# Designed miniproteins, single chains, continued (3): the designs that were tried, part 108

Each design is a single chain, and the fold is of that chain. pLDDT is the mean over its residues in the fold that is shown.

## One batch from the design tools (miniprotein)

Design m11751
Fold by ESMFold2-Fast:
Structure m11751 (fold): chain A 96 residues (1-96)
Amino acid sequence: SALEEAKAELEAALAAADRKEKVELLLGIEQAIEAAERAKELGVELTPDEEGILELLREKREELEKELEEEELEEVKKKLEEAKKKFEEAVKKALE
């Protein structure tokens, strides 16, 4: 299933990742969670498999937050804020 494939791929990526790659993985996980939550706010219904993937991402986020140090977590937060600002600017430009 899509959930089983996503779990296997994410676990393999996490097992192979160094600390810098784990920071980038946590950033990607946070962006995916925010995108899914915004889609739900806009009335998009997730399938059971997609809800399962969202729960998997939340679990792996919690595991990475426990493993990474405070300075690495602050780097993720800063990059998330920068990515959000760039996305908002791109949306505004597309609506012109």
Scores: mean pLDDT 80

Design m11752
Fold by ESMFold2-Fast:
Structure m11752 (fold): chain A 94 residues (1-94)
Amino acid sequence: KEEILKLLEEMIELLEELLKKNPGNELLQRAYEHLLKAKEYFEKGNYEEAKKELQEAMGLVYEAHKQGLVSGAELRRLLEIAHEILELINKELE
């Protein structure tokens, strides 16, 4: 649980930096909101909803990458963290 929260907070911080670089961008703002919901659901023990919110956030990040707002390196880092979170959530669900 502690590791998942740490990883979610790392993703939130990375998305905050992307928003600073692209102020008012709707895709990045929506991705950020979905990550905040993922953290909230995880803290409540709603692991399936947390997983859905995380997946929605990553879909929006990928769309932002296609529009040139997120670099390939930034996308890869966010995907690496998201995959680790999903693996850890799946272990909690068993």
Scores: mean pLDDT 84

Design m11753
Fold by ESMFold2-Fast:
Structure m11753 (fold): chain A 93 residues (1-93)
Amino acid sequence: SELLEKLKEALKELKELVKNKAPEEEIEKKGREAAQLIGELVEEAEEKNAPEEDIEELKKLLLKVKEAIENKDYESAIEYIEKAIELYEKIEA
């Protein structure tokens, strides 16, 4: 999935920004980009008739990513994004 590859790239960039202690605005922007991509992956999973349980889990991970970003908990945001990627790879398998 092109969206999955974009999400992997956004995660890599987010990790680099956090590691390098980039300005909070840049970290937040990249986190929001990752959340938007997860939302688009939810829509793609629904179009592919993925298992409802996996779609609901992906939606829960999206909410956790959004909450972590709002709380400036970027380490948790990264963890939830990684879990969303792992789940989506399972859906495509």
Scores: mean pLDDT 89

Design m11754
Fold by ESMFold2-Fast:
Structure m11754 (fold): chain A 93 residues (1-93)
Amino acid sequence: MKLGDAYVVAGLALAELGKEEEARRYFRQAVLAGNDYAPRLAQLYDETGDIEALRELAPDNPFILEGLELLAAGKAEEALEKAEKLIAEIEKQ
């Protein structure tokens, strides 16, 4: 589940940075990794752009909540770096 959580945060950060195509690719990876939050968070963000609304959907996921907190603070690049670092760590075997 941690890999899917990292893909969700990376996708949201890329969307905030205006990289919509890359964001959609990461959301797809999160869904394929079996992340239960990814479809709902991606849909709500696409419909509203409201990071605060997304925080209410993921109260019990500490990594996604930290990512959303960084995004709400306007720290999208920092959120992306944190997510990509976790993805790289997990993929390292």
Scores: mean pLDDT 77

Design m11755
Fold by ESMFold2-Fast:
Structure m11755 (fold): chain A 63 residues (1-63)
Amino acid sequence: AEEIGKKAKELAEKGASAEDIRKELEKMGAPESAIVGAELSVRRGRSAEQVEAAVKHGIRGAE
């Protein structure tokens, strides 16, 4: 869970596209709620910290 959020943050900090972040999170077995949260945050130009928070929230929602 925490590793997936950290990876999403690192990708967002590097300016990765929403598609690149989606592919990487899918490879890590992230739930769709976390992937969608990260993708929407990136598309909306949110900070890397907000992308990480969206991923963590999505994982928690899938519990």
Scores: mean pLDDT 78

Design m11756
Fold by ESMFold2-Fast:
Structure m11756 (fold): chain A 81 residues (1-81)
Amino acid sequence: MPSLEELLEEIERLLLELGVPEESIKAFRDELKTSSLRDQAALLGVLAAEAREAYEETGDPRWRELAELAERALALVREQL
């Protein structure tokens, strides 16, 4: 099973492929690192929901992959609560 860190690295890779600016990705990573577990769960939940909406709008399977990775990362964070 991939670690939370491995899932976050894969999320960052997909965000870059989808055209999200590197500065936005860095800001998201820094926010996660400084947030409580509850806030990390909220941030990952928002990312998963936004990725699902983007998939419905675009049909691009990379958004679905991003949503699935974010959902898996969220599950790992929730296990620590």
Scores: mean pLDDT 85

Design m11757
Fold by ESMFold2-Fast:
Structure m11757 (fold): chain A 86 residues (1-86)
Amino acid sequence: MKVVAQVEDENGSALAFDDGVAVATSTKSEEEARELAIKALEKAGFKVEAEAVVTTKNGVVIVALGRDQELAEKLAREVAEKLDKI
């Protein structure tokens, strides 16, 4: 699992991985987090209309999206754990 694309704005960021999965965070909304995740996947050369894993932690929305649903779920949990420390 290596980062192959990154997208960032004032409210959040997204990382796309070589496994065809992206994880995004936003302090604004699920829709913004989803848009960032899609943008990161497209920048990495992946095309996905995939089921999203959505969670929230400490007022931050986390969206994981991609071809591997189990990896998306794992990434969303790992980001939530990191946010729990901040």
Scores: mean pLDDT 77

Design m11758
Fold by ESMFold2-Fast:
Structure m11758 (fold): chain A 77 residues (1-77)
Amino acid sequence: MKPDEKLREVLKKVLDKDEMTPGELFQALVDLLAREGLIDPETGLVNVKDTPLGEILGADTLTLSELRERILEKVEP
């Protein structure tokens, strides 16, 4: 499964009904992105260029800190 499809499903669960904690959601996304080779292990930069994740977050490249911040913005009231 592509990261964009999985992220979309996870974000929908959090936005429609909270079935996961924000920490569990973030960890699942980090694990998925790392598995797909989208995270630089030295810098922590996430390359989401030309993916729906980049479209959803409005960025082509993010740090893990920025990714967490943007995900939390989507789930915070």
Scores: mean pLDDT 65

Design m11759
Fold by ESMFold2-Fast:
Structure m11759 (fold): chain A 71 residues (1-71)
Amino acid sequence: MQARRIRVRERADGSVTAEQELVDGPEAFAEAKARGTRLGRADASWEVYEAQRPGARPDERETDIVALPVP
């Protein structure tokens, strides 16, 4: 089962980039629940989680947003 992950990077100059990828659902779910905050459900079909990641630099932020199919 696959999930969708969006990685958002905010850089020191204020620029923001977003990259979407398909990931293994169970692994992505375990990571999001361990590190992140549940944002809720997107309709009946998806649960959405947000996980903050360590940035490459102290002045950068990375956030992963993971959408998982609801049983």
Scores: mean pLDDT 65

Design m11760
Fold by ESMFold2-Fast:
Structure m11760 (fold): chain A 87 residues (1-87)
Amino acid sequence: MQEKLDEIERRLEEFTRELTPVVEERSRVLDELAATEDPERRAELQRRLEELDRKIDELIRRVAPYEHLKQEYERARARGEPYPPVE
């Protein structure tokens, strides 16, 4: 159980490390887009925003199965059961 949880947590940390810079970049792009009146620069920022949104959606989709597994392990622990359940 412990080694399996450690693997899941490591995977979640890896996804968080990938997601964090993308989310931070997205916030910076939104701030610059709000402050910029140059139509050429706005077009570049809008395209970048769309690319970042697609990347975020892909990362969330990839991490969802690991979040689900972690919740199953936590639920089993709350019931006082080993995971996977023993017979």
Scores: mean pLDDT 75

Design m11761
Fold by ESMFold2-Fast:
Formats: structure tokens, C-alpha cells, sequence
Structure m11761 (fold): chain A 81 residues (1-81)
């Protein structure tokens, strides 16, 4: 699915950028802003696909979002401790 590949790649790139910013000790406000943008973009994608794909696929997308956000939160906690 060419459309899904195009959608996922920018999200993975943004996720990687956020993780690199955390490792570098960049501004927390900037990191939180990018995290919020990532969450909002994921939510828009899930909402757009909600009636177009099987429920199982939507659950996978929600789990993917949860895993990405949890990893960001874990990295932030480790750097702030």
C-alpha cells in the first residue's frame, strides 16, 4: 500500500528526531511540542482510516502510537532522573 508507506515514513522520521533531541538534551519545550505534533498527526491518521480498514488494523495503529509515546516518555524520565 503506497499510501500507508508514505504516511508511516514521516512519522518514524519525526519519532527518530524526537529521540535524538532527548539524547542531546535539547529544550524540553521543543521536545514536548514535537511530541504533541506527533500525537496529533497519529490521531488524524487513525481517524481518517477508522472506517476504511479492518478494526484489527486500527488497533495496531493505536498500539504503534502508544509504543512510540511510551518510549519518548521513558527516555525523558531517564534523562531527567
Amino acid sequence: DEGLELVFKPLEEKFKEIKEMIEKGEDLEKIEKLKKELEEEMDKIIKRLENRVPPEFIEELRNFKKQMIEEIEELLKKKLA
Scores: mean pLDDT 78

Design m11762
Fold by ESMFold2-Fast:
Structure m11762 (fold): chain A 88 residues (1-88)
Amino acid sequence: SMTIDITAALAAMILAIAKHLMGAPESLVETLRRTVDAVRAARSLEEAAAILRRTAEEVAAMESAPEEVREEVVNALRLLAEALEKEA
């Protein structure tokens, strides 16, 4: 799906932003990379949104990541998931 491909590209942009944020641990970067792959493999917008929401919960619980980095990534993932849910 073209929409799933666009969603994967947006998730990859969130990953790129997280890599640029000083203090983003490798565990957060790896989690986001797996999320991009999972979104790319999603069969529906609902599945993609569920993956993004699950990842937001995992990132929010990541005590190894600085709070500011966690909040920015979590907010971006939740906004993307909400946008997909409105299109589904």
Scores: mean pLDDT 80

Design m11763
Fold by ESMFold2-Fast:
Structure m11763 (fold): chain A 98 residues (1-98)
Amino acid sequence: MKEFEERVKKISKEAAEKMKSATPEERREITLEAARKIYDLAEKMMKEKGISLEELIELLKKILPEVPTLAVTYTIFRLMSEIIDKEIQEELEKRKLL
């Protein structure tokens, strides 16, 4: 877990450094690229170490105040969206609406 937190912080810091000389359009792209990298790292942690989506969201929330970019926030929203989609799918299956 500590390794995951440190890698997320590194990605966020590298994105922040790139943003210092970037245009508003470039800053958006840098943020989205960083969010994609953080998401890929989270997916790897889920697949290889059996960590739940919920646990990863809580870890990302914990480090959010220490990261200088919106990339972590975007990743949290994406992971939350996946939980909501799963809950909707499970409810539809129970109600035989599919």
Scores: mean pLDDT 75

Design m11764
Fold by ESMFold2-Fast:
Structure m11764 (fold): chain A 101 residues (1-101)
Amino acid sequence: MELPEPDPNMSKEEAIEKIEKAFQYLLDKYPDLPEEVRKAIEEVIERLRKSNLSKDDVIFLLKTVYIALKKIEEEKDPEKQLGIIRNLVRHLLAKLDELEA
């Protein structure tokens, strides 16, 4: 999938929707994801929907997701692809904790 760069003029709501669609794509493509990773993805989506984050912060998170998706598509090893997904989710949760503080 060729992912466009996030438009810096997009709405916060549009950026959240794009992040949700990107995670849905990962859940559909990797049905055997460990339960811990699936729950962590659900937590990221729930926190984004409830957050008081700025538009620019959400767009930055979307850009982070898109960079990770490109790395996953370039990686041929399924274990390394899973590692990229785990690192992405961990990084997003850490950034949400930082930005919500």
Scores: mean pLDDT 80

Design m11765
Fold by ESMFold2-Fast:
Structure m11765 (fold): chain A 70 residues (1-70)
Amino acid sequence: MKEEAEKAIEEAREAVAKVPQSDLELAIQASLALMYVSIAKLLLSKGEYEEAIELAKKAKEIAEEAIAKA
């Protein structure tokens, strides 16, 4: 569970790094995804692995949607 949460957070971080920061809308979406990654890391540190995985997956989805629309 912990390793799964750490992997999900890392995958989300990699997805966010691929978001083009070419306009304000994409920058906002990247920032929102990074906020979810930060909360997921906080939950991981508190032992809430399932919630950390859920938020990391949401961050990845936001980043992937931003990339698809760019």
Scores: mean pLDDT 82

Design m11766
Fold by ESMFold2-Fast:
Structure m11766 (fold): chain A 80 residues (1-80)
Amino acid sequence: SVEDEALKKVDEIMKIKDLKEFREKMSKLVDELSARLSDAEFDRVAQRMLQHIVAHEKDEERKQIAATVIDEARRRRLAA
């Protein structure tokens, strides 16, 4: 359920052509999920989001932005 909702939001964000807005919306979604989910749930959802983006995104720069946003959120959770 949470995974399916996250993937639907990712699909909407992937329609954004502006790189800055794409990054900001991805960061907001990932931060919202991080605030809401346990560590195990967050890791599962984040991994599924990354797999989905890698499979469906054609632009390597956009893939890298998404991977960086997710990785930064994981590091923030460990530092908190």
Scores: mean pLDDT 84

Design m11767
Fold by ESMFold2-Fast:
Structure m11767 (fold): chain A 92 residues (1-92)
Amino acid sequence: MKQLIIDYAVKAAELVRNRDFAGLEALVEEVAAKRDEDPEAVRAATLGMLFGVAAALQGMSIEEIEELARSSSLEELEEKTRAMFKEIVAKQ
């Protein structure tokens, strides 16, 4: 579960950094396709993807994103992701 969060966080962050919106859409569709077969893996991949997007938009490096995903608990990562999205919206 932890490795899946890390993998999807890095993938999403790279796509955001490269402004590859088609690749990000394909990643979302890949995760959604597994919803009925492995809901736990889909939740982990979704959290990783959302965290990676938020962190990349905040200017974090891929190395920082990977380390933070690796060192944080699931609850801490969810809270950090929510806080980052709130900050992104507030900066509009």
Scores: mean pLDDT 80

Design m11768
Fold by ESMFold2-Fast:
Structure m11768 (fold): chain A 68 residues (1-68)
Amino acid sequence: MEEEQLEAAKKREEHIKETGKLPVTENPEVRRIAAEIGGTLRAIGDLIDAGIAAGKWPPPNTAPLTVV
């Protein structure tokens, strides 16, 4: 846990030395928010995949009414 934060701090220092700026994506809060968003998007993707497998997705309105 704390070791992971220390490793992230070292990566930030190396990046600062290389680019001369502190990347906001290495901030703990930004990383946490990004992880939550990623998790939510993945859960939505899994639900869509389950819907496709069940024949519910894509929704019927994506197909035209019976046209031969």
Scores: mean pLDDT 61

Design m11769
Fold by ESMFold2-Fast:
Structure m11769 (fold): chain A 72 residues (1-72)
Amino acid sequence: SIRPLDPSLPYPPAVSSPDTDENQRLEAYRIAVAVLATLRDYPEENKEFVERFAKLLGLPKEVVEALLKWIE
């Protein structure tokens, strides 16, 4: 069976800090923008990064499309 939480993970349990998810998404978005700024000369890598990052964080499609448009 798949465990919902691993106590060895550095991340706090979702039930302990429900508002943390929003803060994590915002911080991750800022990090993604910084990474994309560094990778501006590598458009294929940027697109792959945005797709993987969006899936990992559950970002809305509109945010993903905005990031892809920004790196063009």
Scores: mean pLDDT 58

Design m11770
Fold by ESMFold2-Fast:
Parts: structure tokens; C-alpha cells; sequence
Structure m11770 (fold): chain A 87 residues (1-87)
């Protein structure tokens, strides 16, 4: 539904907002755009692949003990729950 798409978009924007490193922020923003395009086309498998790439980039570059990482992880978990509801 368009409501689920909008919620996922907002969660991705909140993830990006919690990235302090400008190069990482740019890379995650590009992946998020590709993920949203896949989701708009009904391609859940491609969306989930990009979401995994986002998680890998973030987990490799942000301190796992930081408050920013905790917030990002919570937002990614929320997106995962919404995607499961779409299946």
C-alpha cells in the first residue's frame, strides 16, 4: 500500500539522518533510492537485497556501541517488520 511505502521512506530518511560521515551518508542515500525504486516496482527481493547492503555498510563503518547505530538498527528492524507484513 502507499501508506507502507511512505512509512518505509520515512524510516530510511531517519536512518540517513543518523549518519554523521558524509561519504557513508551519500552511499546509503544512493542505496536507499535504489531500494525505494525497487519497492515502487513491487520488487521485494531487490528491495531486501539493498536493505542488506545498507546494513552491511553501516555495521562496517559506524561504532556498534554508539547511540546513532542503536537508532539506525531500530529503524532497520521496523522496516523489516513492515516488509514481512507486505508478503
Amino acid sequence: SSELLEEIRKLLEEIIENIEDEELKKQVTELAKKALEALENGDLETFERYLKEIYHLISSNIDPNSENFKKIKEKLSEIGKLVREMK
Scores: mean pLDDT 86

Design m11771
Fold by ESMFold2-Fast:
Structure m11771 (fold): chain A 80 residues (1-80)
Amino acid sequence: SPADRVERLLERLEGIIEQVRRTTDREELERLGQEAVRLRHEAQELIDTLPPEEAARYSRRLDGLLRRLNDVLSQRVAQM
């Protein structure tokens, strides 16, 4: 279902966050950032097709993951 596809995209985004935490390579950070942008775009397109209640729940989860990603990216860049 579209909701199952959103769930998998959010899981992949969580994986990106953990990869960002572990990397020390600037080029790898940039590649992971681009992958996160693609996953965000795909997730948003699917969320926009869901019923309003489900769309709201998944949008909040996506926003939470993006805040976590931004925090981790900021920390990693500051250490470089």
Scores: mean pLDDT 86

Design m11772
Fold by ESMFold2-Fast:
Structure m11772 (fold): chain A 66 residues (1-66)
Amino acid sequence: MFTPEDAKRLGELFGKADPDTQALMLAVVRTTAKNMSDAEKQALLEGASKGSPEAYAAVKAALDRG
């Protein structure tokens, strides 16, 4: 079970990861999105936004596809 704090940290790590690791992280997000709370989704997006606008957009798209 992830907390919003864990989700935010995951988003921050996503923004700093290499492309292959980012692709794996997005696959996990797409698979688990339906089981995430709105607070966890928001925290993940906030973390990703610290990396880049592109990281935010990628995570948002993955959450919208779940």
Scores: mean pLDDT 77

Design m11773
Fold by ESMFold2-Fast:
Structure m11773 (fold): chain A 66 residues (1-66)
Amino acid sequence: SMEALEEGVERAIEDIEQLLASDLPKEDKLAALRRGLAEAEKLEPYAPEAARRLREAAEAAIEKLE
């Protein structure tokens, strides 16, 4: 359902916050965030608003790391 997709995206955004707070190497964080962007692109046709939120969160996180 769309609700399940929304919940998945909310968890993914929380995971991004945890990832940024972690002591993982920058390259590992960037790789995980790029996977997040790819997932947002796949969600766009089905859940454009949820996809937009995930994409924006991942893009903001990438900007902080670069």
Scores: mean pLDDT 83

Design m11774
Fold by ESMFold2-Fast:
Structure m11774 (fold): chain A 104 residues (1-104)
Amino acid sequence: MEKKRQAALDSLRASGEGLRALAEDVAEKAKEKEELVEKFREHVERAVRLAEEGGSAEEISEEVKKASDYIAEMLSPREAAQVSSAVAVLAAGALFSSELAKKV
């Protein structure tokens, strides 16, 4: 049981680090749109915090959706699609890890 719990927590931390790294990449690509970058970072941090605190899948998904909406305003449609897909994958990983941490 201890090894499974530790693996779940390690996966949650890795997902959070990946979401934060994406926020840095978006900031670099949208330098002239600092207000939208700040809003994107805010929703990424809320999603990570909700996952760490055992928030619902619906709450985490809503914050990820809000972050993706700001990406669409800052980046080209092609770049926005790529970043939004990466955010969704990392958020899914955080959701899965959060669920495992609750049950293990």
Scores: mean pLDDT 67

Design m11775
Fold by ESMFold2-Fast:
Structure m11775 (fold): chain A 83 residues (1-83)
Amino acid sequence: SKDEGLKKANEAADEAQELARLAETGGYSKEAALGAGVSAGLAGISLGVGKVTGEGELGAELAEKHLENARRAMKTGQFTSVQ
């Protein structure tokens, strides 16, 4: 349902924020921490857009994309924000 999109967006934004926190505290490179932090912020914005517009599925898709970018930043040790 449409409500499931908002739940997915919230979960993705929450996970991205936790990854950003771990990147800052866990001895990751400055580039990894920056990439995870930017991606977490964008995931949170995506959740907000989904809530305001009622387009939970779009919010989920965008938030999940930014969560994946945070994971890539931590995995590669590089700033991997979306081009």
Scores: mean pLDDT 78

Design m11776
Fold by ESMFold2-Fast:
Structure m11776 (fold): chain A 73 residues (1-73)
Amino acid sequence: MELATPEEVVQFLIDAAIGYYYLYLLTGNEEYKKKAEEFVKRAADLMGLSPEETKKLLEDVKKRAEELVARDR
């Protein structure tokens, strides 16, 4: 069984963050927002990102989730 690379783990965490933020935008449930922020922080920590870069990654995740919501309309 192939072990996940750090890059594969980071991509999984980012995809999960986008999915949770998408659910937050649809439901208004703040627990999904918190999970999205936790996954972004975990991905940023694995990538060695600065606080500024982590904030930008979170903003990019939010933007991608908003684009998914917009495509449903």
Scores: mean pLDDT 81

Design m11777
Fold by ESMFold2-Fast:
Structure m11777 (fold): chain A 75 residues (1-75)
Amino acid sequence: SKLEELRKKFEELVAEANEVATQASPAEKARLNSVVADLRTSLDLAIQSKDIEGAEAAVKTLEAVLAELKAQVAA
């Protein structure tokens, strides 16, 4: 289902973010962990309520966070 695909994509983004975060400061890692925890909660609630738009929003937000983290590590 689309919700299963979104959960899979979310976990793939988390794995990538954790890899990028190995080069980040402890403060940046802590912020990432908090954001991922909040977004995972939002994704779980969206999946439970069959809210595709909410699930897509959680994935899109994590994509933006990952892009920002990559930019910060590259600088």
Scores: mean pLDDT 85

Design m11778
Fold by ESMFold2-Fast:
Structure m11778 (fold): chain A 66 residues (1-66)
Amino acid sequence: AAALKAQAEAARQKGKEYNELAEEYIRKAGSSKDGEERTKLLEQAAKYTRLAIEYEGKADALEAKL
């Protein structure tokens, strides 16, 4: 019980962190005037968005066991 709760909270926190990183990269891409830089920033945003979804899914699965 306690271990599952801690794991769920840790996964939820990681999801939030990755989502915030994705938002930062999207903002930087929107402010960039260089096409190559914008593409690289959007690729990083996509990566962190995928990680956020993955960790939120893990947190949901762990919370369902509580």
Scores: mean pLDDT 84

Design m11779
Fold by ESMFold2-Fast:
Structure m11779 (fold): chain A 57 residues (1-57)
Amino acid sequence: MEREKELERAVEELEKTPHAGAAQALGIDSEVAKRYHPLYGDGERGREVLRRIAERR
């Protein structure tokens, strides 16, 4: 489904971003960070992305 592909792409993009940069992205005015953040972005999409990342441990 499209949603799953979007989630996978979001996870991949976040993984490509430097680990230290990911934390700073939450502080900078980045639309990418806002879209993937569960509180600042679309909410549900952000939570799904974070959930997928958590599963990747």
Scores: mean pLDDT 52

Design m11780
Fold by ESMFold2-Fast:
Structure m11780 (fold): chain A 70 residues (1-70)
Amino acid sequence: EKGVEINTKASEIVAELLNIPDEEKRLELAKKYGVQEEYERALANKDDETAFNSAVVAMTNKIIEKLEKE
């Protein structure tokens, strides 16, 4: 139950991070969930699909960990 809710929430947050048109708002959201480094890595590798997807997975896992600590 909690794990499913946390996973869904994390996926929603990652979608917001990738789709918010305002870069500053994305950065603020990344800082809020402690994924600034992974977010910056994703942006640096946006043209490298493998590296970008790796960063996205790392962000998702980190957000899940952050939500579990609530």
Scores: mean pLDDT 76

Design m11781
Fold by ESMFold2-Fast:
Structure m11781 (fold): chain A 56 residues (1-56)
Amino acid sequence: MTMDELLEYARERLEKGASLSEVIQELAKKGASPSQITAVALIVIGEEFDRELAAA
């Protein structure tokens, strides 16, 4: 899977109320590499942080 596909999947799952831990496990089951999973997690955490800053 491409990084864009993994990232979009992670965003959709979190938007539907899944935890980051659940998303990480689902990405691993889909055959994502550990480095891809780490990159997606960091991007998603950064996006959540940016949303909090925008709301403040």
Scores: mean pLDDT 79

Design m11782
Fold by ESMFold2-Fast:
Structure m11782 (fold): chain A 72 residues (1-72)
Amino acid sequence: MKVIVETREVEDADAAARETAAALEAQGLQVAKVIPSRPAVVDGVPALVAEVIAIDPAARTLHVVRLVQRIP
């Protein structure tokens, strides 16, 4: 199975995760997991990170979408 990892900077990690999950489901992907935003440090800056894990059964690919909300 091919694994595709995508990282996106967003203004609201949890909202973007919900929108991403809905968009992937609309495209026929199976959303396996939505991981709520959690505190993290990205490039030395505090951030909130949420993740969406989805499977494309037709292409046999696993999609991991990481949503990063930087804290100013």
Scores: mean pLDDT 82

Design m11783
Fold by ESMFold2-Fast:
Structure m11783 (fold): chain A 64 residues (1-64)
Amino acid sequence: MDKEQLIELLMKEGGASREAAENAANAIIAAGLSAEQAGKLVKEYIDRGLSAEKAAAYALAKAS
């Protein structure tokens, strides 16, 4: 998974705007997760019923 695929996941599955998805993807990658690791965590949280914003925040917390 690359960064654009992570952005697409946040937009389509999580309901985020492109700007919010891009900012979230950049923050998660900057925190030390690969796009593939971030995508797996985000998808897991969205599948559990979390919004894109919460899924991204939880993935970021796992990176920290």
Scores: mean pLDDT 79

Design m11784
Fold by ESMFold2-Fast:
Structure m11784 (fold): chain A 63 residues (1-63)
Amino acid sequence: MLKEVSDAELAALLKKYGINVSPSKLREVLTRFFRGEITIREAAEKLGVSQSTLTAIARELSE
């Protein structure tokens, strides 16, 4: 669960990867992905990024 990750940390990741979505949207999509409710492909499509970019973000947040 992403409860421990602040909106500031999510905003920093969005800036690092050049992604034009809100921290709240990133949190929503990543929460659903980590719960296994959506695939990496669906999560990437919802955020408008490549699957490799989303995989990199997920790794930074899950480890």
Scores: mean pLDDT 78

Design m11785
Fold by ESMFold2-Fast:
Order: structure tokens, then C-alpha cells, then sequence
Structure m11785 (fold): chain A 81 residues (1-81)
């Protein structure tokens, strides 16, 4: 599987283990997929800014936003290696 698929799998597993609602899990996964589809590994600052703006637009809780941010940042670092 791709690095993107592995990152999404980790996000899903962490959201499940931490007991977030089905609605929160779906919203986080959908946003993560959209962010991954639009990312440009050569422009990490713009990618991160876009992710943060999207999470704010969708009204994510701080805890869910931090998990999405962590997995996205990890993926972005791996794609730049």
C-alpha cells in the first residue's frame, strides 16, 4: 500500500482507539482524503495552511484536528524524504 494509504489507516485506527464518534471519524477521514488528493510535497507550508483552514471551516474539535494534523505532517515528511 502507498504511504498515503498507510497514513489514512493509522488515522482511522487512532480515531477508533480514542473513542471518537462515528460522525467525527467520518469527517476526519473525508477531510484527510481531500487534503491528500490536493497536496503538493514541494510546498509543505501551503499544504499545512490549507489543511488547517479546512479543519477550521468544518468545525473540527481541537483533539480531532491535532490527530489529523499529526498524521498529515508525518505523511508530508515521509513524502519529502
Amino acid sequence: SSLEEQALARLRERLERLGFSEEEKRAAVDLFREAVARLDPSRPEEDVAALVARMRERGFSERVALLVYHEFSTLLAQLQA
Scores: mean pLDDT 86

Design m11786
Fold by ESMFold2-Fast:
Structure m11786 (fold): chain A 91 residues (1-91)
Amino acid sequence: MIEELAELIRNQDVDGLAELFEKHGLSDEERVRLILEAVVLWEETHASPLELEYKQKFLNDREKALKEAGDKNQREAMLGALAAEAEKALA
């Protein structure tokens, strides 16, 4: 999965990335973990507009899910980490 994600990011394959996330039926936490791992790998290349778009989408999805979870500390820590990774991609 992570190797497949890395290849799709390098190729800037928007359709492939969408299919990968849908195909694996990832939980919100798995999607967050996977995108963070992809960000680390991206630091060896460079960010694409596609990667930024998916980071923003997952941040929004995570915020909605975590609001319903009620774990304030976990929610704030997770959103903070995702925001930091998104800022790196934007910079």
Scores: mean pLDDT 58

